# Ledger of designs, part 11: designed miniproteins, single chains, continued (4)

Each design is a single chain, and the fold is of that chain. pLDDT is the mean over its residues in the fold that is shown.

## One batch from the design tools (miniprotein)

Design m12353
Fold by ESMFold2-Fast:
Structure m12353 (fold): chain A 85 residues (1-85)
Amino acid sequence: SDIDRLQQQLLDSMSRMTQQMRQVRNAVDNSSPQSVIDSLLQQLQDSTQRTYDLALQLQDRSGDPRYRQLGDQLLDSVNSLIDSI
């Protein structure tokens, strides 16, 4: 179903975000050049936007407000990471 497809896409996108957040943290911890950190942050921002859009599509299709809530929580996590560096 469309919902099953979107759920799989959301899970894949969330896994990518988790990996990218780790890459950002590792780059900061290893004192990588600012250009490397900026590139990783841009990739994370792009993945965050895609994940949020998927969460909104799932809310619209399913009527389940927990998808929007999940999207907001993921956005907060990324913003907290950015604010920490």
Scores: mean pLDDT 89

Design m12354
Fold by ESMFold2-Fast:
Structure m12354 (fold): chain A 74 residues (1-74)
Amino acid sequence: MKEEIEKLLEEAREYLMESASYGVEAIGHAASAVAYRDDPELTQKHLELAAEYNELSNEYDRKAKELLEEAKKL
């Protein structure tokens, strides 16, 4: 039981770290879209990448929260 909780917490931590990493990438691309404001093609590309990384960040955060809820029930 304690060993199972520890494994779930470690896995949740890894998902939270990946979520944070994707969140930083999304912010970076959003900032690049502002920097390339005078280039519509580059602006659009960076906005699309920002949206994609933000979606990945949300997905990994959701997976982490599911693991934390499983750990609470043990």
Scores: mean pLDDT 86

Design m12355
Fold by ESMFold2-Fast:
Structure m12355 (fold): chain A 74 residues (1-74)
Amino acid sequence: LSLEELEQRRREITEETLRRMLEAFPDDPLIREAAEALAAGDWERTERLLVRAYLTRPEVREIALAVQREARAR
């Protein structure tokens, strides 16, 4: 895979992860802020906010792991 293809796949995984997190925790301020950063195209900020969310909630980590497992199975 090219670097651009790897970046695109990472972005798709990030978008799906954030979508599921918003469905589970729509009022979480870190997840909402990450969604705003993603909508603005700020991928670095989106990643930092998601890492912070992973550290604060075990359920957020489980969602991320589920998305990664599904992506690998495809």
Scores: mean pLDDT 78

Design m12356
Fold by ESMFold2-Fast:
Structure m12356 (fold): chain A 66 residues (1-66)
Amino acid sequence: DIDKLIEEVRKTLKETAEKLNIDSSTLLKKIAKKLNISVATVANAIQGEIEDKELLEKILKAAKEL
């Protein structure tokens, strides 16, 4: 269920930003650089604008590794 994965990604991003003491925009930039994609692509994926489960799983993994 992609909606549940999006919710998990959003929750993990919030927790990671709080843990690292950085804002959400800075975290999205770090993830975008780590995955070699645009910040817009990361933002669109977490907003559900692109239904790409593989991308969401990569974003989730990248956030957990930070």
Scores: mean pLDDT 84

Design m12357
Fold by ESMFold2-Fast:
Structure m12357 (fold): chain A 61 residues (1-61)
Amino acid sequence: MLTTDEQIKERLTQVPGIGEELADKIIEKFGKNILTATVEQLMEVPGVGEELARLILGALK
């Protein structure tokens, strides 16, 4: 289960369209709270649209 920022970052970088820089920004904003984040909250990150936000949530399930 994803329990550390490092593990979450590794999973995020496996999502198509997410590089290290974008993964770092997402972790900086949410950390572990990304697991409970909504699509709308993820879209507040520059570079994250609705489609990418949905992929992120799917990858973290």
Scores: mean pLDDT 77

Design m12358
Fold by ESMFold2-Fast:
Structure m12358 (fold): chain A 113 residues (1-113)
Amino acid sequence: GSLLEELEKIVEEIADKYGLTPEQREILLRVARFLSKVSSNRAGDILLALHLYVFYNLADLTPEQRELLQKAFIKVSLSNDFLSDIGYDDVVDKLEFIRKVLEALAKALKELT
């Protein structure tokens, strides 16, 4: 399938694995849909796009959903070891990289409730 179809499937699998609420699942799904549109395969470009979406995209999320996503993103940035191993200019397997980002965000979202 398309990158979007694969990522939507991954969100469902992650939501089930971590026992996400419907709201947490919806936040993760919107992140996945946004990241599927990022044309770059560079880790830094994908992470910058996510950062800009989380803090500056006012259209896709409610203020409450955005606050939860911001807290989850900060928690992932401070505690997730896999991000320290990736250089900003590194070309990555986009699907697997986004999968890891989504799983880290899902775990953080669950821990915030």
Scores: mean pLDDT 84

Design m12359
Fold by ESMFold2-Fast:
Structure m12359 (fold): chain A 74 residues (1-74)
Amino acid sequence: AERARRLLALLEVSVAGQRAGSATAEQLAALAAASDADFEELERLAEPIAREALERGLSMEEVVARVAEELRAR
């Protein structure tokens, strides 16, 4: 649960960081505390979802939503 919550916060801050000024203090703290292993796990979870989304013509927002749902299910 805690690991999934941390990865979800990291996913949210990664998206918010590309839209300057929208990240919360908690999201920024998650980014600062993130390890290479956290990024690798997030990337590993996103890879099959991104591939399916590309094949189906889904948007980046749909990819993010699916990764978030996978993390919430844990």
Scores: mean pLDDT 66

Design m12360
Fold by ESMFold2-Fast:
Structure m12360 (fold): chain A 79 residues (1-79)
Amino acid sequence: MSRGEIIARGLELLSEVAKLPPSPEVAEAKRHIWEGIVALLRGDDAAASRHFRLAAEALRKAGHDELAERAEELARQAE
Protein backbone atom coordinates (compact mmCIF):
# COMPACT_ATOMS: atom_id res chain seq x y z
CA MET A 1 0.00 0.00 0.00
CA SER A 2 1.37 3.47 -0.87
CA ARG A 3 1.94 6.19 1.78
CA GLY A 4 -0.94 8.18 0.24
CA GLU A 5 -3.27 5.17 0.49
CA ILE A 6 -2.32 4.62 4.18
CA ILE A 7 -3.05 8.32 4.89
CA ALA A 8 -6.41 8.13 3.05
CA ARG A 9 -7.43 4.97 4.96
CA GLY A 10 -6.24 6.58 8.21
CA LEU A 11 -8.45 9.63 7.59
CA GLU A 12 -11.41 7.32 6.78
CA LEU A 13 -10.78 5.39 10.02
CA LEU A 14 -10.54 8.67 11.99
CA SER A 15 -13.92 9.75 10.53
CA GLU A 16 -15.55 6.43 11.56
CA VAL A 17 -14.02 6.54 15.07
CA ALA A 18 -15.28 10.15 15.46
CA LYS A 19 -18.88 8.84 15.04
CA LEU A 20 -18.55 6.52 18.07
CA PRO A 21 -19.97 7.43 21.52
CA PRO A 22 -17.38 9.45 23.48
CA SER A 23 -15.11 7.56 25.90
CA PRO A 24 -11.51 7.91 27.13
CA GLU A 25 -10.51 4.93 24.95
CA VAL A 26 -12.20 6.40 21.83
CA ALA A 27 -10.47 9.76 22.50
CA GLU A 28 -7.10 7.95 22.88
CA ALA A 29 -7.70 6.06 19.61
CA LYS A 30 -8.54 9.30 17.72
CA ARG A 31 -5.37 10.96 19.06
CA HIS A 32 -3.17 8.01 18.00
CA ILE A 33 -4.76 7.78 14.50
CA TRP A 34 -4.07 11.51 13.98
CA GLU A 35 -0.49 11.21 15.34
CA GLY A 36 0.09 8.24 12.99
CA ILE A 37 -1.08 10.29 9.99
CA VAL A 38 1.17 13.22 11.05
CA ALA A 39 4.13 10.81 11.41
CA LEU A 40 3.54 9.53 7.84
CA LEU A 41 3.48 13.13 6.54
CA ARG A 42 6.86 13.66 8.28
CA GLY A 43 8.29 10.42 6.79
CA ASP A 44 8.51 8.69 10.20
CA ASP A 45 7.09 5.28 9.26
CA ALA A 46 8.21 3.66 12.56
CA ALA A 47 6.36 6.29 14.64
CA ALA A 48 3.28 5.93 12.38
CA SER A 49 3.25 2.13 12.87
CA ARG A 50 3.55 2.54 16.68
CA HIS A 51 0.70 5.10 16.82
CA PHE A 52 -1.66 2.98 14.66
CA ARG A 53 -0.88 -0.05 16.91
CA LEU A 54 -1.71 2.01 20.03
CA ALA A 55 -4.94 3.16 18.34
CA ALA A 56 -5.84 -0.52 17.71
CA GLU A 57 -5.27 -1.32 21.43
CA ALA A 58 -7.50 1.59 22.50
CA LEU A 59 -10.26 0.53 20.05
CA ARG A 60 -10.14 -3.08 21.34
CA LYS A 61 -10.45 -1.83 24.95
CA ALA A 62 -13.51 0.16 23.79
CA GLY A 63 -15.02 -3.03 22.25
CA HIS A 64 -14.62 -1.91 18.60
CA ASP A 65 -12.79 -4.97 17.25
CA GLU A 66 -13.49 -4.29 13.53
CA LEU A 67 -12.10 -0.73 13.75
CA ALA A 68 -9.15 -2.08 15.80
CA GLU A 69 -8.34 -4.51 12.94
CA ARG A 70 -8.37 -1.58 10.48
CA ALA A 71 -5.90 0.33 12.72
CA GLU A 72 -3.66 -2.79 13.02
CA GLU A 73 -3.64 -3.13 9.19
CA LEU A 74 -2.49 0.52 8.90
CA ALA A 75 0.30 -0.25 11.43
CA ARG A 76 1.45 -3.27 9.34
CA GLN A 77 1.39 -1.23 6.09
CA ALA A 78 3.43 1.62 7.68
CA GLU A 79 6.32 -0.73 8.68
Scores: mean pLDDT 87

Design m12361
Fold by ESMFold2-Fast:
Structure m12361 (fold): chain A 55 residues (1-55)
Amino acid sequence: SAEDEKEEKKKQALVDILTALGNKDMEAVRKALDEYLKYAPEDEATREIRKEIDA
């Protein structure tokens, strides 16, 4: 279903965020957060984290 597909994409993006953080690659973290937010655009907590990185 579309909901299950979104869930899978969100989980993959979260793995990518953790991988980028482990590599200390902040540009990759931004990219992975932006990818996550494509599938969860109304996730206020993650949007706040994305803003914090650019602050």
Scores: mean pLDDT 81

Design m12362
Fold by ESMFold2-Fast:
Structure m12362 (fold): chain A 70 residues (1-70)
Amino acid sequence: WDEIRALLRAGRLADAARLLLERVRAVEDKYPVVESFLKLLAVLGYLDAVRAAAPAARAGDWEGAVRALL
């Protein structure tokens, strides 16, 4: 998470999303990983990114939610 947080603070949203996508693919329960990332985006002010990911997240497409940020 520290690397993802550093990328987001540097304005490197696409790089942070690529790193998270690798993590999401590696885990069985994808929901808490993607939810934690979307909450981090909201806290850091990436509100447009949260809105872009929302339709896929509502459909349960956790990888699609992260890909919406690429």
Scores: mean pLDDT 80

Design m12363
Fold by ESMFold2-Fast:
Structure m12363 (fold): chain A 71 residues (1-71)
Amino acid sequence: ASALKQKLLQEMQNAVLQAQQQRRQVEELKRLADVTGQYQQQADQAQKDVRALDDEVIRLVKQRAAEIEAL
């Protein structure tokens, strides 16, 4: 029981950390786009992709929290 709960908590934590790292990469692309306009479209698309990922992470975290409560 405790081992499964710890695994679910780690999965939630890892998903959040991955989303944060992706956001930092998008911020770097936006800085490059300010200097070189050719990257602006890629930066805008990456920002939308990160937003969709955030929504997915929130959904996953809520699902995992419900699974932990059921334990």
Scores: mean pLDDT 75

Design m12364
Fold by ESMFold2-Fast:
Structure m12364 (fold): chain A 59 residues (1-59)
Amino acid sequence: MWERLRQLGLEHERQGDYLGAGRLFDEAADEAFRAGDLETSRELSEQSREMYRKGGLPP
């Protein structure tokens, strides 16, 4: 389920929508966490912060 949100986040990143990508990676991280995949959740959270940083938001 989180894989769908990750793919959408990558597509938004490709289009230069870093804020949208950050939101999608954050939602994917939440889904991975709820599924018990703590490692994937952490990786997606880090990806989300990176997208927000590229979009001009503070971390």
Scores: mean pLDDT 82

Design m12365
Fold by ESMFold2-Fast:
Structure m12365 (fold): chain A 95 residues (1-95)
Amino acid sequence: SLDELLKELEELIKKIEEAAEAGDVEGVLEAGEELIKVLRKLLEAAGFPPETIIGEILRLLGILIEIELHPEKVAELGKRLAELAEEVLARVKAA
């Protein structure tokens, strides 16, 4: 259900924020990968166009790649990942 996906996304955002604050690179990458999967399902269920879904996924994947290349930036990049996910969540709730 849409409500279950929304709750799952909110829980993953919190996990990313907590892992980023702790400097836990593996935690951010693992939660970030799950976030992308849940977000894709949420955007598809909400009826967003394929181009919009792909664009949002590529933005989040870009941040995960940057964390893998620069793990010293996990706190700032993990926070940015969570902020972008919260922005998408707000757009879904407004639709």
Scores: mean pLDDT 87

Design m12366
Fold by ESMFold2-Fast:
Structure m12366 (fold): chain A 109 residues (1-109)
Amino acid sequence: MEEEKKREELLKKLEEMEKEAQKKAEEIRKKIEEIKKKKGEIEKEELEELEKEVKTETARKIGEAVVLLGEMLGNPELVEIGERIIELAGKDLEEVSALLREASAIYEA
């Protein structure tokens, strides 16, 4: 009976993550459409800014997914790694990459 309650909470978190991911995908699409309306060398700087934003948001969403996976598996190390990925999103890509490899190794173990 308590397992059903825990499952409902996890499903609700997954549904919230899906809705946030869809909202961010819409925001990114709007920015791409706006850039497509512009011509010339100025477009390169806008593309670089969009790339940074996409990488930052992707890292953050991956971190949130790792936290949720850790909660589902009852693995506090995965939760901690996911939280660290969220904190480092857009700040340190090398550290984010290292944490993702660590999370993968824990999941495979």
Scores: mean pLDDT 69

Design m12367
Fold by ESMFold2-Fast:
Structure m12367 (fold): chain A 87 residues (1-87)
Amino acid sequence: ETEEELREGLIRQIEAIKRFLEKSDDETLKKLREDALEVAEIFEKRGDLDMAEAFRLVAEGLKVAYEEKDYEKARKLLDEAIRLLEA
């Protein structure tokens, strides 16, 4: 899998999360946040700071969704993550 294919796959996954935020239970969103934070740490250790920041934004958006129920704010954070991955 190329870096470009990996980024495209991750963008599609974030877009899917963005579409299903309101329909997902809190347990699912919390698990996705934990997974996003683990991925961010892996990229940070590799020196891939843009990827790490993108996944920290995904984690923050998921937290906003299950703690605040502010799905508009959550989607804006997910959109920012996608922009970093497209750069």
Scores: mean pLDDT 84

Design m12368
Fold by ESMFold2-Fast:
Structure m12368 (fold): chain A 90 residues (1-90)
Amino acid sequence: GSLADQLAEALARGDLARARALLAQAPDPETVFHEVVEILTNDDPNANGLKHMIGARRVPGLLRTLADLYREAGHDALAERALALADELS
């Protein structure tokens, strides 16, 4: 979704203030989490144009930042999933 695209872009830019604000506005933070993970990890060019721009080597670091963001928001289980994915892609 457009919110997930904006959150992924904020993470890629290191704009943590914007990323926190976008997450706080999310009606369904769990759905947004899965959409952001797909944007960062999916190899479909139509779904993840941002990944092609930022480069695959940055994806594990961005997943760790996503984990920190979701843990701050109280979503511990989702944060653990992001860290596990980061480790698999490292």
Scores: mean pLDDT 80

Design m12369
Fold by ESMFold2-Fast:
Structure m12369 (fold): chain A 88 residues (1-88)
Amino acid sequence: SEMEEKLQQAKAAADRVIALLREVGEEVIQQALSKVDFSKLKSEIEQEKAVLAEILKQIKDEALRAELEQAYAELLKYQDVVNEHLAS
């Protein structure tokens, strides 16, 4: 079904983001997490965007930064499509 195809695309995009975050490394991720005020962020998407913005600031490799930013943007597009179908 179309829904199953969209879910598979969303999973593939999520797996790509996770793989890129592993390349970034635990230390950079922990430093980014320490700089985000989660108490002011109402949604998981806002929390994820804030953490990713801090991670991107810590990445010195321009190619890795660009890949992560692009992969996350693609993930959000697939999540929006899935959420529109589930909001009925």
Scores: mean pLDDT 75

Design m12370
Fold by ESMFold2-Fast:
Structure m12370 (fold): chain A 85 residues (1-85)
Amino acid sequence: SPLLEKAREKLKKFWELNQDKLSPEVKELLIKVYEALVNKKYEEALKLMKKALELIEEKEKDKLSEEALNDLKEALKLLEELAKL
C-alpha cells in the first residue's frame, strides 16, 4: 500500500534523525509502532503512535525541531487513514 510505505518512510526518517534525542520509553513505543505496521495491525500502530506523541509533547518537544514534529504528525495522519480501512 502506498500509504503504508509513506508512513514507514516518515517513521524511518524521524528515527534516523532523532533517536539519540528520545527517551527509552518513547523509543520502545516507536519500535512497537513499526512492528505493528510490519504485522498490518494498523489500529494498534495508531494507538501506540498517539501514546508516543503524547509523551513527546509532554516531555520532549523542546528537544525536537519543527520539521521532526511535522514528520511525526504526518506519520500519525497516514496511520489514521490506514486504520480506517
Scores: mean pLDDT 82

Design m12371
Fold by ESMFold2-Fast:
Structure m12371 (fold): chain A 120 residues (1-120)
Amino acid sequence: SMEAERRKRIERYIRIASVNPVMRDALTKMVDEIEKRGRLPADDVLKLYQKAVDEIYSSLDPSNQELLKKAFEIFKKKMEEYKKKNIKLSALDFAEIMAESQVEAIITTAVERALKKREE
């Protein structure tokens, strides 16, 4: 069914974004909340994600805490653009943007570390 395929895509994005089971559970709970409410304004999605981030932060080691902070800042910038365009987000939209923000945080951190190593 289309619903099963959509849920499978959401779960794949959550898996990509998550570094531990606590994070996976918190992100799944947030996605379920958005699905219950339908499409939400960017500000409301950002508030839900901030709450999820606050809940999972202490479960992470320092390196993953820094990655999560960086991913959240990237996500926040993307939400500002959706807010300017008055675009409401579905649970799938949230899961995609969240996973993209996590991947961008990983790539940015890897590039920064590589450049620093070349300067040493």
Scores: mean pLDDT 85

Design m12372
Fold by ESMFold2-Fast:
Structure m12372 (fold): chain A 99 residues (1-99)
Amino acid sequence: AEAALNAAAAQAGEEAAKRTLELTGDEEIAELVGKAAHYAVLGEGYLRLGDLEKAQEYFEKAAEYLREAADLAEKKGKETGDEVLLKLAETLRKEADYL
């Protein structure tokens, strides 16, 4: 079960990072969003297995990366006037608050 979760988390992280890079052109924001997706999938997997303590730990980690990505996207969006980055920052903060 854990090996399958690790594989699914890695794939989700890579897909999220790729999509974010295509949207923003920013490798740092893409890496942070990828890490958030990786930990969110681990949290979801452990929640379904009934391991609430591990699920909480991984969801907290995912939320931290989402907030870090949101802060960076907002900073760059404000400096460049890029509304895509500003909207991404808002979306990432809402996702972090939902976890």
Scores: mean pLDDT 88

Design m12373
Fold by ESMFold2-Fast:
Structure m12373 (fold): chain A 109 residues (1-109)
Amino acid sequence: MEAEVEEEIARVLERSRQRLRELPEEVLELLEKLYKTILEYLENPEKKEELLKKIKEILEELKKLGPVTDENIETILEDLEKILEDEEKKKLLKAYAEAYLELLEEVRE
């Protein structure tokens, strides 16, 4: 089960690698901040309101650069609140965020 999840994450990230190389550095920096804040949110549920506000601020900055809409922001925030109640989804999102951050470091080198 964990090996199957790792393979699925790897496939998604491999497809994303080419797209990430084409994104502006400002977008890559915001994506790094976004996923780091998501990891902090998953590890610190007592700070959920503060961290959701930070996530919203990062998503608003991404919206100014074009890749995100208001509808996407609302959906992401709602999904993040629901994920805290689902340990399996929380574990999956944590694994994805960690792998995504490693990919961002590779792309920026």
Scores: mean pLDDT 77

Design m12374
Fold by ESMFold2-Fast:
Structure m12374 (fold): chain A 90 residues (1-90)
Amino acid sequence: GLVDSLIAAMESVATNLDEEVRARVEEMIARVQELKKAGASVEEIVEAARRGLREIVDWAKANYDPETVRLVEYNARGVEGQADNLLKLS
């Protein structure tokens, strides 16, 4: 399904990031999967993903150098693009 594509995009990003950022992405994926299993709307799932991405980027800004932060932001934009596509199709 379309939500499965969003989850796959988040999982792909997790494999390319530092261990601590990866753990936070995995927590976001778990929350999205729980919402999907509970029958949440696509809009609720997208909002949860966007909130998780904002939290991860903010955490990275507080804990990492600018180069690592830019890598996290680049990966976050990829997931946001997938979320936007999902919302447009719903």
Scores: mean pLDDT 77

Design m12375
Fold by ESMFold2-Fast:
Structure m12375 (fold): chain A 86 residues (1-86)
Amino acid sequence: MIEVPEVELDPSDSIEELTEKIISKLKELLNKSTDELLKEMLEHTIKLIEAKAAEMIKKNVPTEEFIEELRRLLEELKEAIKLLQE
């Protein structure tokens, strides 16, 4: 069974640091996964997070706003994984 790890999203971290933490955890899940659909979902989510981080960094968006977007993406991923494994 694969679960999305709990990650503490600290608003004192930079967007770059938060992105690195999350992507690292998602890549660990990707490496442990044997399900092709789950792998595709993880790869898609990683790309979305990287693209969003790059955009928000360029626009000098507050880290707190990025955390809210990141939380939405992670919750959507958690729900999708739960449905796949049950």
Scores: mean pLDDT 76

Design m12376
Fold by ESMFold2-Fast:
Structure m12376 (fold): chain A 88 residues (1-88)
Amino acid sequence: ITEEEKKKADEKLIKLYEKQLEELEKQPPSPEKEAEIKFLKLQIKALKEKKYAEMNVELLNMVEPLEPEEIEEKLKKYEKALEERKKK
């Protein structure tokens, strides 16, 4: 995988998470919403800086609103998109 291909995959996921963040910001504030907003911001930052370990550590330190399986699915979706770009 070239760095350019990796950036394109990251940009797509950043755009998706930014859209989700905007949707959540429109909803009334709640502790669960705030936790999910924080998680999405960490995912966006991790994609931009390629620091996935930081996302996992932060998740352990906050109230975890998401099931571990949901987090795994989001990570797998990113890895699958990246792998599909590698396989041509």
Scores: mean pLDDT 63

Design m12377
Fold by ESMFold2-Fast:
Structure m12377 (fold): chain A 86 residues (1-86)
Amino acid sequence: SPASQKLEELLEESRKLLLEAERLIRAGDLDGAEAVLRKARETLEEANRLVKEHRDEVSPIQLFRLAVEGGSLDYLEKVVDNMRAQ
């Protein structure tokens, strides 16, 4: 469906943003990592809204991937916060 295709695009965009945030964290660029993580959060919030509107059109695998990417976002945000606190 169009909703499932849009969700796939949002999941792929979020995945790329999370990988870039991890790269920036490893490089010590915490400001850059925060900017990229904000974009990832916005992308995943859009994905969650789309899922709520079109629950019957999204696959269980897409829901699982959304949950995993959300968990990765939360983890990387905590890593950045902890590194700033040091």
Scores: mean pLDDT 91

Design m12378
Fold by ESMFold2-Fast:
Structure m12378 (fold): chain A 92 residues (1-92)
Amino acid sequence: SKEQLELLDEIIELVKQARAKTTDPEKQRQLEGAIEQLEWAKEELEKAETPLEKTKIDFVLLAVISEVYLTLKDDFPALTEEINKLFNEMMK
């Protein structure tokens, strides 16, 4: 949906901000990989024409967002609200 794509854009920007603020090289690498996967998921969602295609992308997106949450939950809590909004939109 348009709303899912907008929320994904907001999450990508917040993850980019978190990456810029982190000084841990391992976390920087993890967040860089997450950004790449989130940008891929956004592009694929824009191209998805069937419910099955969307569901496959949503499964990958769920895995990436879960990893981002675990990495940033203590350092960047602003992401929690946007992640919850995305999960709610994905379940529609």
Scores: mean pLDDT 80

Design m12379
Fold by ESMFold2-Fast:
Structure m12379 (fold): chain A 62 residues (1-62)
Amino acid sequence: MAAEEARLAAEAKANGVTPEQVRLDRIGREIAEEVRKNPSLSGAEVVKRASEKLGFTTDPNL
């Protein structure tokens, strides 16, 4: 497992949630930050950038 995956697992245990919930929460926060930084970007581009920053792959085509 990659270091990021281990970090997600540790954060999930600390908060009593699953690593998947931590991943989704981080993506949501990064989406909000990307919207603030780049308000001219489409929703799909924002989701893509947020996921890439967190080391996750996604296909945000709607």
Scores: mean pLDDT 68

Design m12380
Fold by ESMFold2-Fast:
Structure m12380 (fold): chain A 100 residues (1-100)
Amino acid sequence: SPELLKEARRYLGEAIQALDAGDVEAFKEAVDKIVEIMKKLSDEQREGVILQLLGLARMALRKGHEELARYIVDKIRELAKQVNVTEGIRKELEELEAQL
């Protein structure tokens, strides 16, 4: 759904703002909303959003917020038990986990 992708992008923006502000609770809330939306997306649309979340996790890690990067990784791992995730995403997730 174009509307669901727009909502996911809005929450991604909110997560970035929360990360910049050091607002851990707002960051986690925004990530949780994105994960809820991803359950309703097509496999192709979901892959794009997961890549954006992995980018956000790497950004959090570079800023010294290891716990926030781990939060995203854990949420994607739980989602991967319920929905299709490509081998490319699994490899990127493993590479990020090796840095945590």
Scores: mean pLDDT 88

Design m12381
Fold by ESMFold2-Fast:
Structure m12381 (fold): chain A 55 residues (1-55)
Amino acid sequence: SAVDERIAALVARLEALGWGALAAEFRRAMSTMSDEERAAAVDRLEAVLDALEAQ
């Protein structure tokens, strides 16, 4: 799904930054969430990162 692709992209980004432990925790947290919760979490994190980069 589109959400799964976005999750994979965020995990890859965290791993590229050297935050492998955080990437593993994020992946684990996503496995416990509903589809709606995963979509909301991904959307929120992307929005926060975009807002920080825009400043």
Scores: mean pLDDT 77

Design m12382
Fold by ESMFold2-Fast:
Structure m12382 (fold): chain A 85 residues (1-85)
Amino acid sequence: MELSAAAKAAINQFRKDLTTAMTEGVKANLSTEQLEALREQVIKDFVETLDKGKFSEEEKELIIEVLKSHYGEWIGERLKEIWEE
């Protein structure tokens, strides 16, 4: 199914933000625990972006499937946990 331009933009921004944060964290010699905290913050910021963007439940599920294809099952599980809070 084709995602909206807004959903594609949100996914691309998240991927950029996560890559940048993790790359800078590794370069700064952050511990595994600090890197995990940094990753969690980026994920939470992404969830807030989706809530502000007024995406439908169906489109949110498609966004999860796209991210799972890039990062694996764990990200889909974590996004669902945050959305259910």
Scores: mean pLDDT 81

Design m12383
Fold by ESMFold2-Fast:
Structure m12383 (fold): chain A 62 residues (1-62)
Amino acid sequence: GEAKELAEKAGKIYAEKAEKLTGIPVTAEVVSADEDSAVLKVTTPLGEFEVTVPLEDAKKLL
């Protein structure tokens, strides 16, 4: 649904910001999405980690 699409857009924005800030290529993938938040799997050359993104914050970034 829309929550997943919003999470994917937020993940892309976070990945782009991280890459610009650090110069390290970053990808983000939606693992799960709830009504209030989404969990993103962020992959970097240094490792993988999960980030929880509030949907309200994601909407503000778009």
Scores: mean pLDDT 73

Design m12384
Fold by ESMFold2-Fast:
Parts: structure tokens; sequence; C-alpha cells
Structure m12384 (fold): chain A 68 residues (1-68)
């Protein structure tokens, strides 16, 4: 739905900004947001100094709208 797409876009932007603040110099390659009924799974793939890392967080759906 349009609301779910807007939520995914907001979560993507928030997690991109959060990762860049926590890991200075990180190149964000992908942010994937999977919306469940009660939770959201956020998978972030990033590169630092030529090495690629993947991080997965599972958060309550109600908190996907708050700062990570």
Amino acid sequence: SAADEALKAKATAAYTAFLQAVVPGAEVLDVRVELGETSATVTVTYRVNGATFTRTDVIPRSKTLTSP
C-alpha cells in the first residue's frame, strides 16, 4: 500500500542516516525493510574500507516511525 511504501521509505532514510552517524565513512549499499504485522526486519548492507558487512535488526512495527 502507499502507506507501507511511505513507511519503508522513511525507515530506509532513518537507518541510512543512523548507520552513517554510527559508522563514519560507511558506504550504504542497500537498506531492505520487510514489514510484518507486528514487527519490521531491517537489513542494511554497507562497505567500510573495501569490506562488505550486513546487519539485521528486528524491531516492533510501532517503533519503525521513531528514530533508530
Scores: mean pLDDT 73

Design m12385
Fold by ESMFold2-Fast:
Structure m12385 (fold): chain A 65 residues (1-65)
Amino acid sequence: GVAVQLQIARHEFSPEELELLERWYASTDPAERERLIRELARMLGISEERARRIVDSYAAVVDAA
């Protein structure tokens, strides 16, 4: 299921991507969270929709642990 795919994705993430994901997860400010999603999209050269999918996947892994 989703959890298995997210564990594989976590292993594939670079240290820089993990730092940004951890900052997003730790943020309590909705505006900062949206900004970090946009920054992740620029860093990876992907759409904001795809970056949002990545942060949601990261949150699901952390919440499931």
Scores: mean pLDDT 73

Design m12386
Fold by ESMFold2-Fast:
Structure m12386 (fold): chain A 72 residues (1-72)
Amino acid sequence: SLEQAQRELELGLLEMEAFFTAFNLPVEEARKLREEKVEEYLRRGDPEKAEAVRRGYEAGIRMRERLEEKEK
């Protein structure tokens, strides 16, 4: 239970970090970094962290795209 809670917190923090990183980058750079980071975690055998990073980057990219589309 405690180990599970700490793992979930770790994944949540990683997802949040990925979100803010992606939101503060140009969309093209965020997409490239997303692929690189997801592949890195998959190569290390950590699919849970890969998925957390993917979710964070995708959410950040979507929010950045919405803001950019409103300005165009």
Scores: mean pLDDT 85

Design m12387
Fold by ESMFold2-Fast:
Structure m12387 (fold): chain A 86 residues (1-86)
Amino acid sequence: MKEKIEQIKESIGKAIEAIAEGDTKKAVEYLEQAKRLAATLKDVAPEAAEQVLKYLDEAIKALERGDYEKALEYLEKAVEVLDEAE
């Protein structure tokens, strides 16, 4: 579980870096990767997985409408859930 959580956090971190560089497409690609990894947590931490997937989906939607501040807020919430699951 801890290794998968770290992989999800790394993908979110790369998405945040892409947002800072103005590369929305790359940010979405990293968040889609984070979503695939988070889905694999359902068997071990179903409640944490559901919350993380929800926040990642909301972050992608925010990025698609150009709301970078709201996207970063959702990514911060996703990381907080992952930290609590460790």
Scores: mean pLDDT 84

